# Designed miniproteins, single chains, continued (4): the designs that were tried, part 79

Each design is a single chain, and the fold is of that chain. pLDDT is the mean over its residues in the fold that is shown.

## One batch from the design tools (miniprotein)

Design m14702
Fold by ESMFold2-Fast:
Structure m14702 (fold): chain A 68 residues (1-68)
Amino acid sequence: AKVTVVILSEEEAVILSPEDVTLTFVDGKTKTFKPGEVVSTELLSRVSRVTAGGTTGLASEVVEVVGP
């Protein structure tokens, strides 16, 4: 996995990546996060694609989820 997402609570997660991460949502909107930024789990549930370090892939292929 290129990007690790750590689930902190039902509402919050943190993105662990050595580089900026751009999330593409199912509605086509994008948002860029810096390494270590907290993101809403509601927003993460709407992610279709992830771009990190010049590589783009499906969220299921690029993201490793760590949590309970």
Scores: mean pLDDT 75

Design m14703
Fold by ESMFold2-Fast:
Structure m14703 (fold): chain A 56 residues (1-56)
Amino acid sequence: NAARQAGLETLSRATGTSLEKLEEISSEVQLRAAIHDAGLSEEEAARVREQLLAGL
């Protein structure tokens, strides 16, 4: 899923966490926590959340 891939890459760049580790996230709660901890703007956080949830 291209949308999920784009969201994971954005989180990886923002957090410095590897894609492999982020791909282990299987729940919405974990995804929201990771997005929050990434320190993204509200706009970027909303976009990444949409991309990742569309891939679930």
Scores: mean pLDDT 72

Design m14704
Fold by ESMFold2-Fast:
Structure m14704 (fold): chain A 116 residues (1-116)
Amino acid sequence: MTPLERARRAIEEVQKAADEMIEALSKGDEAAYNEARERFAKAVVRAVNAIQELKDEGKTDEAIEALKRLGDIVVEALQKMAEIYREKGDEEKAEAYQRAIDSVQAYMDQKIAELK
């Protein structure tokens, strides 16, 4: 597999794990949520490593686009989780997820700037 194909596959795994986390959270299934969260974390690490390989090969534009896609998926997942907690009346957790979105966006902007 090329670094580009590895990045794409890892990002697909991040999306799938994010969807599974959201589904489990909405149903109150803590076991399924924890399993999906572990898969999500591992897929994010694989995606970041593949994006770094793209940068090392001089494929900077592909690395930036993959990083943007990864960031979008993570932000969308955090937004949906914040909405679920708000609907459940857990305002503290909803606010914590909203703050996590701001942190992720700042981190992604910094990493994109470093890749240029």
Scores: mean pLDDT 85

Design m14705
Fold by ESMFold2-Fast:
Structure m14705 (fold): chain A 67 residues (1-67)
Amino acid sequence: SMEEEIKKLEKEIEELRKEIARLRSKLVEARRNNAPEEEIKRLDEEIAELTERENKLLKELEELKAK
């Protein structure tokens, strides 16, 4: 059902947000501790990828709720 699909998307978005927050905290700590540029770049890229995925799921959620 549409209601079940909406709940699934909301759960996926919540899980992504938690992961993004975790990675952002790691990035802050990595920068504070002068971690290698490669590690900082990797974290930044991973955050960007997950944020793009979150935006796509949010758009899907809006489209489902509009029906």
Scores: mean pLDDT 87

Design m14706
Fold by ESMFold2-Fast:
Order: sequence, then C-alpha cells, then structure tokens
Structure m14706 (fold): chain A 90 residues (1-90)
Amino acid sequence: SGEAASRAARNVGPLVWVWQQVDDQSKRDEIAEEMQRAVGMSEEEAFERANELYKKIFGREPSKEEQEEMRRRGRLLGEAARLGVEAARA
C-alpha cells in the first residue's frame, strides 16, 4: 500500500542521509544492512538506530541541525513513495 511504502521510505531516510556522509565502502555496507532492518521498525526506533550508527561512525552525536536533516530526508522520501503509488493508481 502507499502508506506502507511511505513508512518504509521515511524509516530508511535518516540512514540514507548518514550513508551519503560516508566514503568508506565497509561503513556504507553496514548502513545498507541497517536500512533493511529499518523497514520493519517503528519510525522512532529507525531514527534512534540512525543516530547510534552516526555516533559509531563519526565518534560524536549528530548535531540538532544534522538530526533535523535526517528527519527531513525521511519525510521527503516518505512523501515521494506515497505520491509514486498514487500516480501509479491514476
């Protein structure tokens, strides 16, 4: 459903943002593995996991600005997924 696709994309969004901050392929592979798990998580759980992974990779907590960018990425991907499903039904 469009809602299920939207939720999955929103959960993955913060991890996509973290993935884009990293050049190391091994770390990118770890992030991709967490993206697969995030699809089945709650939104808050997925966001917490993205923050924990950021801290593990960069050795610090993400700033408030970086956290807002993670959430913004989630919202944008969630809406894009919803619109895509609605367009396919039209």
Scores: mean pLDDT 84

Design m14707
Fold by ESMFold2-Fast:
Structure m14707 (fold): chain A 80 residues (1-80)
Amino acid sequence: SPYKDLTPEEVLERVRAQLDYAVEKYGKEMTPEELERLREQARATVDELAKILGLSPEQVERLRALVDEAFERMEKLRKE
């Protein structure tokens, strides 16, 4: 896995950067249905990463919050 050697803090920072990039590049182009599907996949990925990296409940909560924030931002861009 590309994440096996990263610290939890490094994973959070990379996830944040990737989500910000996705919002800026793709948020306006995605349909509501595509956003909903990707949000479900992103949450599943968070759960998988938490298991692989042995993340604490607090770190999992932070990661889920980052995903939710990014998708809320994408949804707002689609409605504007």
Scores: mean pLDDT 75

Design m14708
Fold by ESMFold2-Fast:
Formats: structure tokens, sequence, C-alpha cells
Structure m14708 (fold): chain A 99 residues (1-99)
């Protein structure tokens, strides 16, 4: 693996982790709206579906980050790969708590 490919994979993994974190925050926001008693049952159901959708999106991005982290590790960037995996695991734990 060339340094250029490793750096592209590292960038992709970091972007995926950032996107997953953003999707988790959106899921939290919509989950709070789903629990708002001032909203109609129909509105709350819509927000519950949006929260679930963002949790699925976060999981997909975590899988992308883990795949890229494996490529980064293969290229010899072990410390960076380990850090990405730890962040991915933290996001997955948060997703499980919100599901």
Amino acid sequence: VTPEIAEENLRGAREAIEGAKEDVEKAKFYRQLADDPSLSPEERARYKRLADEYLIKAQVLVLVALTEADMVREAGYTEEADQLIKEAEKILKEVRELA
C-alpha cells in the first residue's frame, strides 16, 4: 500500500467517524422531539422514524470507518487505526443505548 492510498483511507475513515457522530446527534434531537408531549401523536411518530433512520445511517458510517481503519492498519498506521476503531466502538455503544 502506498502512503497516498493510506492517507486517503485515513481521511475517509475520519470523515466517516465525524458523519456518524453528527448522525447520532441528529438521532438524539429527533428522539427528544418524539418524546415531546406538546406535539401530536402523528408528529411524534414521524420524529421517532427520523431518529431510527439516523441511527441506521450512523451504523453504516461506522462500518465504513472500520473498513478504512483495517486498510490503514495494513499500511502500517497501527496507532491511527486503533484510535479510529476505539471511536467507532464508542459510537456503536451510543447507538445501542439509543435504540
Scores: mean pLDDT 86

Design m14709
Fold by ESMFold2-Fast:
Structure m14709 (fold): chain A 75 residues (1-75)
Amino acid sequence: SMKEKVQEILEKFRELLSEAYERMQKATPEERKAILDELRKELDKLISEVPKEYQEDFRELADIALEQLEKFAEA
């Protein structure tokens, strides 16, 4: 069902964010910027697979998460 597909995509979304955050904690500032750029591209791909009706919500969530991680990378 569409609900099940959205749930699977949401789980992948959470995993991508968690993995990126863990990698960034162990990385240099230069590596953190590379990880953040990679994550942005991966999230864009994942959002393109989301049903149209949920794409805006996922985009908003991604933007918030990326902003927080970007602040962490610059700290």
Scores: mean pLDDT 81

Design m14710
Fold by ESMFold2-Fast:
Structure m14710 (fold): chain A 89 residues (1-89)
Amino acid sequence: SLLEEIEKRLLAFAARAETMSVEQVVAAAKEEVRRFAEKYPDDPEAVREFARGLALVVATHARRQGVPEEEIQAYLAEFEAFVEKLLAE
């Protein structure tokens, strides 16, 4: 199912994120959601669901690295803006 594909992609992404900086994880999350949107152009809800999972991985990774909460929220806002722009096009 599409939900199972999203879960599998999020697990793989979380594993890759372990060796990345926060900036690298944000850039990688943007690439992942862009490719997913290209694969499912008629399913914006699935893209938003995947993006929510990616945002959780970004936030969790940044918190584990000791990044201040205000900076984490800025990264999440940047990522959310990217997703909405992607879906508007």
Scores: mean pLDDT 88

Design m14711
Fold by ESMFold2-Fast:
Structure m14711 (fold): chain A 90 residues (1-90)
Amino acid sequence: SSIRSTALVMRILAAYVEVEFGGSVEEARAAIQAVGDDLVKLAKENGKEELIPKIQEAVDRATAALEAGDREAVNEAFKEIMKILDEIEK
């Protein structure tokens, strides 16, 4: 695995921890957006620009689920984020 991909996995996990266990919706929202920005950058670096709309959709779903307090929807959105990362690394 590249150092960039490993760092992004750690950021995704940190964002998930902030969403599930953090005391601030604003901090959790910022963490989700940072993950999205990093995924877009990685997709561009790997010639996977076609995944950018899918990244934005997953980020939007994670943010909406966070704002709604829907834990199951948050979990599903983060699963999708991890699947997108795996697809970028191919």
Scores: mean pLDDT 80

Design m14712
Fold by ESMFold2-Fast:
Structure m14712 (fold): chain A 56 residues (1-56)
Amino acid sequence: MDAGLAAAGVSREQLAAGVEALGAPASYADTAARYAEKTGSGGHGVVAAARLAGAV
């Protein structure tokens, strides 16, 4: 997960802030992760960061 965050260019604090700003529970984070994978234009690190936020 740490490598995924680094590849996505986000810190753990930014990830936590993002999840809180969205006001989204883990279910929403999971949906966001799938969206990032489909529309993120091949961002493996972005998907990893989103999954970490989704408590996978």
Scores: mean pLDDT 50

Design m14713
Fold by ESMFold2-Fast:
Structure m14713 (fold): chain A 93 residues (1-93)
Amino acid sequence: SSELERKKKMEREIEEGTILSLAAMVVSLMRLNPEKLDPEWVINVARNIAKIGKEKGLTETAKKALDMILRTLEEIGAPEEVIEEIRKLKEEV
């Protein structure tokens, strides 16, 4: 294996970890204060996750991150319109 192959693997692992960490932060904020949830902010974060996943070929990681957000939205009883928007974003990845 070349040094370039090791660098590419490390960069991919960092990108995957970043996507999952972003989702984990959103999930934590939703669980701490569900009543203060900004639905537009959550949708915008989810769109960015979907976009990055698609553009960088990290589709499975993006789907996992979006699924974490989706499950938490369902758990806290978020509006159905927000849940549906995240489901659509997950399908597009």
Scores: mean pLDDT 85

Design m14714
Fold by ESMFold2-Fast:
Structure m14714 (fold): chain A 59 residues (1-59)
Amino acid sequence: GSSTIEIELSDAPPLSPEERGEVAALVEEARRNGERIRLTLSEEDVEALRRWLAREAAR
C-alpha cells in the first residue's frame, strides 16, 4: 500500500508547537519504515500537518 497514514478529526485542543514537531517526526519515521499510523488530531493540527507534508514532498 502507498499510504500508511490515517487521520481522524477530534474536538481535542490544538497541540503545542513542540508536540506538533514530535508528531511530524513520528509521521516521517513511519513513512520511511513503511509503517501504518493512525492519528486523532484537531482540525487546526490536521491543516498544519498537511502543510508540513506538502513542504516535505517538495524536497
Scores: mean pLDDT 72

Design m14715
Fold by ESMFold2-Fast:
Structure m14715 (fold): chain A 78 residues (1-78)
Amino acid sequence: SLEEELKRKEELQKQIDEGVAMVVGAVALTIVRKLLERGLDAAIAEVAKEYGVDPSVIRALLAGEVEGPTRALLEALR
């Protein structure tokens, strides 16, 4: 039924949102640690190398752009 499909979509969306928040949180903590040690540009470059993404992806995450950068990070982490 349509109600069962809506419930399934809501549960899947919650699981996706939790997974995305977990990945973004881990990246954010790594950036904060590196910022304390090395400064902003060096931290961005090192985190980008660690996760196998372009530094622009990390800069976009710091600017609050989540959708595109999060997809790139999830693909690189596999």
Scores: mean pLDDT 70

Design m14716
Fold by ESMFold2-Fast:
Structure m14716 (fold): chain A 90 residues (1-90)
Amino acid sequence: SERKKLEEEAIEKLRKAVEALRAGDYATALKYLKEALELLMKLDGNISYLTAAAIWLMVGEIDPSDAGALRQAIELLAKSLGISMEELEK
């Protein structure tokens, strides 16, 4: 289904963001997180996790070296899909 495809694509983007964050490539992590947010916004309407994630992504845009902000965004986007950060990291 279209919904399942969007979810799988968003999860793939989140995994790439996690890998980039671990490598210290915060610019690449931010790029993939923005792409994941866009996909999830199409999938789900007004969700508080997506709103919170968007705020943390704005922080990451202003300070791209803020690993904490990007990590918060990843966790919130994963929660919007019903998955944990631990499940996402593997």
Scores: mean pLDDT 79

Design m14717
Fold by ESMFold2-Fast:
Structure m14717 (fold): chain A 85 residues (1-85)
Amino acid sequence: KGKVYKDESDKVFEDEEFESSAFIDVSDAVFKSSTFKNNGFKDMKDLKFIDSKFIGNHFKDSDFRDSSFIDVEFIDSSFEDNDLS
């Protein structure tokens, strides 16, 4: 709900709903059983997403090479200037 999550690390988010929020410079974080709607993600790395749903989200300038996506759905989401090796 219009919140900003910035410079977060070693965080675990579980059973949460994020809407119209911004995530900036988040690393080494785990997202479990969560729903993301219309959020912006920037400068993200070393993330783990488990059993999560993304609807209308934008991912920018992020390094996903060392990230994990397990049972994740992306609907109407976009990826811009990310590293997805």
Scores: mean pLDDT 78

Design m14718
Fold by ESMFold2-Fast:
Structure m14718 (fold): chain A 73 residues (1-73)
Amino acid sequence: DELRQRIIEELKSRGYELDDVITVSEALEVARKLGLDVDAIYRYLVEKGYRSDTPITGREAVDLILEAVEKYG
């Protein structure tokens, strides 16, 4: 999946490995940098009970962004 690889590369460019803990806000900045629909992704995350300050791993961020794009993009 080309999008999965791009998300992982953007996380690494920011100094994050997949097991590192980031916030949902940081994951949304990755999505914004990649030109994704940040509003749609945030809506999906809120629907699942996440908040902007919720801690997630880089791996979780990749999976959540991909799920949101599949459902709303």
Scores: mean pLDDT 86

Design m14719
Fold by ESMFold2-Fast:
Structure m14719 (fold): chain A 55 residues (1-55)
Amino acid sequence: MEILRENTIEVARRGVELGKMSQEEADKLIAEADSAQTILEVLEVGNRAFKLLFA
């Protein structure tokens, strides 16, 4: 779980650095990842972050 959460946070941070998402969007994704209680929830947040990063 922790590694998946950390990967999601890193993707969100890189999305902001690359101009692929706003800081507000990244903060929202990070908050959702931090509050996620199941592996599926973390993966869903991660997938959304990856979609924004590679848009």
Scores: mean pLDDT 77

Design m14720
Fold by ESMFold2-Fast:
Structure m14720 (fold): chain A 84 residues (1-84)
Amino acid sequence: SLEEIVKKLVENLKSKDEIIQEEAVVNLQRLLEIKPEETADLIIKFGGIEPLKKLLSSKNEVIKETAQELLEKLKEVRPEEVAK
């Protein structure tokens, strides 16, 4: 299910392995393009905003840029929830 996939990807954002972190942000970005509202609600539900904000400090440019794009898109789709 989408719920199980998003839950695992949000957990993987907290991984110490940069490969797992990168796969997580890239796959969340793809899901957010395909099903923006459903994916945004699930990212927020599983507490994905805080780990995404932490990834803004990543030394990996792909992780940092993708996390920035994800947070911007989440703010567009659910502005009130991201501002909390």
Scores: mean pLDDT 85

Design m14721
Fold by ESMFold2-Fast:
Formats: sequence, structure tokens, C-alpha cells
Structure m14721 (fold): chain A 95 residues (1-95)
Amino acid sequence: KKLTLDLTPRQLSALITLAREVLNHKKKGITLTDEQIDSRSTLLERVYGLPKEVAKEVIKVLLTQSVDNIEKQLKELEDRLLAATPGSTVTVTIE
């Protein structure tokens, strides 16, 4: 399943943080509960302005992916953040 998102650089930073957390949990073989997903998504919305429902959908997509695929996508997100211009949105794909 493919998600296309238009994000501010600040929201993209939140998405990268979220992707790293999902990656670390998958590497440890830890299953994220709905309550953990909800709690973390709420914090990212408060701190970075990433909509809670967007964060939850990203977690669901990433949980279906292999560790290697998440690492590849994380690098692509980081590269897009480095190229981002202040005041502009960045289009990113999560799959």
C-alpha cells in the first residue's frame, strides 16, 4: 500500500522520527500496541504539527514492510528533508 503526503519540513522531521522508532521496534521484534501508536502520534502532533491520523497511517504501512525496506525509505525521507526549502511543502511517498 502506497501513501503520498505533502508535508512541511517540520512535519517531515516528525515522520522521520516516527520511521526510526518503527524501524527500531521491528529490529527488536517488538509489537506496537494501538495505545502506544496513539500516544506517540499525539506527541508528534503536539511537538511537530504532524496530524495524528497521518502518523497512524504511516505506522500501519511501515509495520507491513521489512527492516531493509524501512531503512531504504528512511534514507530517502532524510535526503528529501535536506533538500527542503523553508516555507515550502515536500511531497514524500511511504510504501
Scores: mean pLDDT 79

Design m14722
Fold by ESMFold2-Fast:
Structure m14722 (fold): chain A 68 residues (1-68)
Amino acid sequence: GPIEKAKEILERAKASTDPDVRKEKARELYELAKEVGNKEAAYLAEWGLLDGLELLGIERALKEIEKQ
């Protein structure tokens, strides 16, 4: 389900030190958050992308999806 997909995105982002891979994973989580209608998770994923805090954005967005 969406929680398992979000966890997989976070683990793949953590496994790479490449900023392009981390941005790709943050974008994937942003799209997932929009698909499941979680506005707070979408905001946090986008915030992480815009501010160069992709891992933190992904982690916070995952926590919001887990509350859903």
Scores: mean pLDDT 85

Design m14723
Fold by ESMFold2-Fast:
Structure m14723 (fold): chain A 110 residues (1-110)
Amino acid sequence: SIEDYIKELEALSRQMNARRLARDLAGLLAVLDRAAKIVEEIKELTKDDPNLTQLAEETLGDIEATREFVENTDLSDLRQVINLDFMLLATNSSIHLLIRQLKKYEEKQK
């Protein structure tokens, strides 16, 4: 259900911040992979709302770009660690925007 996806995205958002602070690259990849799958499922469930579909596509793009950055991050390079922090914060913001729009979509279905 949409409500279950919202709850899982909120949990993944918290996990992303925790993994970022722990510098857990493997954990970040797992969180990003799960977020991507959920966003793809959301896109299919909300295909009747073009604005929500576009936002889901943009969020998926942000997740994929951040995932590629995580895969190539050298934790011994301070500049790369700083850039990783900013990319994860930006992607998390995209996820939060998607959550807000999903909550509005769900309220219209009630």
Scores: mean pLDDT 89

Design m14724
Fold by ESMFold2-Fast:
Structure m14724 (fold): chain A 62 residues (1-62)
Amino acid sequence: PKLTGQQALDLWRWLTDTSRTTPDPQQRENVIKLQKHYGLPDDGVAGPQTAIALQKYIETEI
C-alpha cells in the first residue's frame, strides 16, 4: 500500500529523467500508491499534483 523509500526515489528518478519515454508498469503502480496515500485521483497519470505529492513524500517520509 505505502511506497517504500526505494520505490519513491525510483519513481522520482523516472519522472525527472528523459528515459521516461517508455511506459513503465511498475512506476505506474507506484504513482497509484502515491496518489492513494495523498487522496488524489488514482489514475496512474503523473501530473503536476502527483509530482508535488512525490516531492512532499520524499521530503517528509524519506
Scores: mean pLDDT 70

Design m14725
Fold by ESMFold2-Fast:
Structure m14725 (fold): chain A 116 residues (1-116)
Amino acid sequence: SAPVLSAPSSEVTVKEGESVSLTFTLSQKTPDTPVYWFFARPGELPELLIKNGTERVPGVSSRISGSIDWANATATLTLNNVKLEDSGTYYNAIFVEVDGVTVLISGPGVRLTVVK
């Protein structure tokens, strides 16, 4: 079966100006699996934040970083000095090939709520 990515929690609340780490369990434990992070605001299409586990997409804030722990099969997205506009749903996803077709597999999103 294709690898499946699962988020460890569905909702996290954090105060503006604090730091938060969102940790996701990976079904695939090899460094050759490209890992991606997406962000979606309510009613908007998801935007790509980080590719290849740690490579920030141009224009994405330096406050946001990704890391992968292949030994524990976890991926962590860290947001420093959170802003109210960081509120939304974060997704971790991987691309897998199934029967010659490239498919994006994501777990359930983690909803981040930033409060004053």
Scores: mean pLDDT 75

Design m14726
Fold by ESMFold2-Fast:
Structure m14726 (fold): chain A 68 residues (1-68)
Amino acid sequence: SMAAIVEAMNAAGRVYREKLAEGLSEEEAAKLARDVANEILAANGLPELPEAKTGEELERKGVELLLS
């Protein structure tokens, strides 16, 4: 559902910012954010977000999923 995608992307954004604040690289922060988003998506029977190396790429992929 759209609500589940929004929840996943909000959680991903929070994790991404938290991990960057902890001193992780953009790539590592994006990986952990994607993992959290995919847990929420999987729990709701939705497909996984594809690999992203930055928070900007991850956000773009989430928006693409939301618009499909």
Scores: mean pLDDT 85

Design m14727
Fold by ESMFold2-Fast:
Structure m14727 (fold): chain A 58 residues (1-58)
Amino acid sequence: LEAEFARSREIMAEASKTVPYEEILAAVERVGDEVGVVTPADVEAAVEELKAEKEKKE
């Protein structure tokens, strides 16, 4: 489980290169409200969705 948390943080850190970290954190928190435990896959999905929304706005 600790390895999964570390992987989630790596995904968020990588995404913060192109997307503001605060927006990534907000998206992940929203997903966490729906699932009891946030997994790396959930984080990756949230980040991908956030990036898609940003690209559509730009």
Scores: mean pLDDT 71

Design m14728
Fold by ESMFold2-Fast:
Structure m14728 (fold): chain A 87 residues (1-87)
Amino acid sequence: SGDYQKQLQDYLSKININPNNIDSWQDLLDILKKVGTDEDFKNLIKYFEEQIKKNPNNTGAWYGLAQVLKYLGKDKEAEEVLKKMKE
């Protein structure tokens, strides 16, 4: 639980600097593989939603939320998140 929060913070910092950084996306995929439970995925989604609420210009948080949704097979929800980011 606490370890995931720190890893997410570190990776969001990298993604916010360069959203197209392949290493940042690999780091996020590694976190998603470690999550493993429905509750962990819900907590991860809530984390990115809270970051967006604090700063709607946080591009890394928008991409992070979309990537989690895609990993869960929620492609349409991920597309809506990315559309909302551009609005």
Scores: mean pLDDT 72

Design m14729
Fold by ESMFold2-Fast:
Structure m14729 (fold): chain A 100 residues (1-100)
Amino acid sequence: ESKELQIAKKIIEATTEEDIKKILEFFEKVVELASKVSEEKKKLAEEVKELVEKMIKAIKEKKAEEFLKLRKEAEKKAKELSSLLSNEELEKVTEIADEV
């Protein structure tokens, strides 16, 4: 069994419903922030949120392999979004993470 799959199983077991609520609230606030800046940034933030919602579904269904695939796609999209954000916008994202 791969180390990546073992880590995915651990994440699934450790993730609480409270963690899920905080994750969803964080990404809702990120989409709201992006929507105030540009349609392109909003679209990318919405794509990341959609992948995160699919990851949460995989966690609830205990599908570790599906979770890993979705996580890799979400990380790729999140990097694309981060590359388009200014230092000021990145600081606002960090503040949202600290509040949630």
Scores: mean pLDDT 79

Design m14730
Fold by ESMFold2-Fast:
Structure m14730 (fold): chain A 55 residues (1-55)
Amino acid sequence: SKENERKIAILQARYLALQVEIDLARRHPDIYSQERLQQAQQELEQIQRQIQELE
C-alpha cells in the first residue's frame, strides 16, 4: 500500500541517519559515549525489523 511505502521511506531515512551517527561516533570516541553507540546500533536493528514487517 502507499501508506506502507511512505512508512518504509521514513524508516529508511532514519536508518541512514543512524548509520551516519554510528560512523561519526566511531571517528570521535572522545565525544560519543559507548552507551549511545550501542543504543544507535539497537535502533538500526529495530528499524530493519519494522521495514520487513511492512513489506
Scores: mean pLDDT 83

Design m14731
Fold by ESMFold2-Fast:
Structure m14731 (fold): chain A 90 residues (1-90)
Amino acid sequence: MDRAQDLMRQSSDLFDQSGDYYRQGNIGEANRLMSRGYQLMSQAYRIQGDTGMSQIYQDTSRRYDRVSRTGDGQEFDRINQQTRQQVMQL
């Protein structure tokens, strides 16, 4: 559906912006953008009826939101690796 594709594109743009902030050392903003990006991915998968993917990305979004408040950049890679493992197990 067009709306789900638009959400996925917005998510991709947020992930790219997050990478730029992370490279600049703005870890809090980078993690905040990752949280927002995964929230949009969760919504896109929910629209498509993929509840498993929606739940995984919603949980990933919450983890990034938590880390954005602490400024811990090392959790960035850990969250991404754990999310990838959960997706591969579906």
Scores: mean pLDDT 80

Design m14732
Fold by ESMFold2-Fast:
Structure m14732 (fold): chain A 65 residues (1-65)
Amino acid sequence: MQEEIDREVEIAIAELHLAVGLAVSKNPEARKLYEKGLDEIARLTDPQKAMELAKKVDEEAKKIE
């Protein structure tokens, strides 16, 4: 149970991170990156991959803004 709970929490944190980025971003290109990232995270079951994807999307959005 603990591993399952930890995985769910990490994925939820990654999703929340991208959702916040989408909500606060004013740049349409950055918003597209966050939307795409959210779609990709929804298909992931690996928390490490979800966290890495969220970090990558944030980094790419930062370069555009």
Scores: mean pLDDT 77

Design m14733
Fold by ESMFold2-Fast:
Formats: sequence, C-alpha cells, structure tokens
Structure m14733 (fold): chain A 66 residues (1-66)
Amino acid sequence: MKPLTGEEVEEIGRLGRELRDAAAAGDDVTAERHGRRLVDLLIRSGFSREEAERIARTVLTHGRAL
C-alpha cells in the first residue's frame, strides 16, 4: 500500500463526512454522489474497487443508522 498524501487523507475524510451526513439526513441522491466520488478517490489512492466500495458502503450504512 502506498502512503496517502496529506491532501488525499483530508479529501477522503471530507467526502466520508459528506456521505455520512447526507445518509443521516436521508438525502439518497446526495449520498450516492458523494459515495461515487469517495470510491473514485479511494481507487486513485491505491485501494481496489472492491475495498473502495466496501468502505463507502460502511460509511453509508453508519450514516443511515444515525
């Protein structure tokens, strides 16, 4: 695994929070958009598509539980 840059870590964190908050608010359209952006960013950062999709799904599920 390649080390993440500080900018990548901050962007992943921001997208994860936006996804969680949208999911908590029940805004499925916004959650889908942020989830897609998070998956794409994770793949570009060296995660597999399967790992990226699992991470995004976990964030979405936790957000919906709030």
Scores: mean pLDDT 78

Design m14734
Fold by ESMFold2-Fast:
Structure m14734 (fold): chain A 60 residues (1-60)
Amino acid sequence: SEVERLKARGEVIANLYEIALEAEAWFQGKPLDDALRAEIEAVRKQIMEETEKKIKELLS
């Protein structure tokens, strides 16, 4: 379904951003500390909330 497709896309996007942020930290010689983990979690939350909003708009 379209809803399942949007959920899958949101999850993929969130995972790609997490990988990118971790990779950038490693490339710059920065540790994966609690602050960076919190930033990654905040980005994931934002992407999943945006995904839910798009699903609601699709179903309205």
Scores: mean pLDDT 83

Design m14735
Fold by ESMFold2-Fast:
Structure m14735 (fold): chain A 87 residues (1-87)
Amino acid sequence: KLRELLRRLQLVYGEINNRELSDEEIDAQIERFEAALKKTGKATPEEVIEEIVRQIEEAEKELEERGAPQEEKDALERLRKAVEEAL
């Protein structure tokens, strides 16, 4: 499900930035993403998955730059595997 993938992505970003994200904040970010999709027309699930993968790759670069702990890197890897399984 798209919302499940987006929710997992937001939780991982919270871990990377050492931030506690509320359910309301996560939902607001998901809504903004969905609003952007509606503005450009209905994207295919494949296109959405490709965008999520791209965002994960950018987050991996940020973790390397910051010297983040392995736990945060492992969380991104788990999210990436979940996205690949959705393909």
Scores: mean pLDDT 65

Design m14736
Fold by ESMFold2-Fast:
Structure m14736 (fold): chain A 100 residues (1-100)
Amino acid sequence: SEIDKLIEELKKKFEEILEEAKKYNDKESAKIAEEILSLLDKALKTTDLEERYKLVVEIGKKLNELIALASENNLPVDALLKEAEEILGKIHELLQEELE
């Protein structure tokens, strides 16, 4: 599935963000990155498109929180966060197409 492939790519981006957060002792950003990774794993395990869409919306909200925290804490992940936003946007678009 194209959606599953994009979720796996997004998971890799958040794993890299988590490593940077740990490297810089940004515990708040690390916690949100871990929560996002947990939601991505849940999205990969579900075949219910409506539940998957709900999970992607929740991930988007947590990503916005992470962007704000990373900026406040001067965590050097701007490029990774931008790539994550682009991948999440593609996942959201594909899920909307499947539900319509």
Scores: mean pLDDT 89

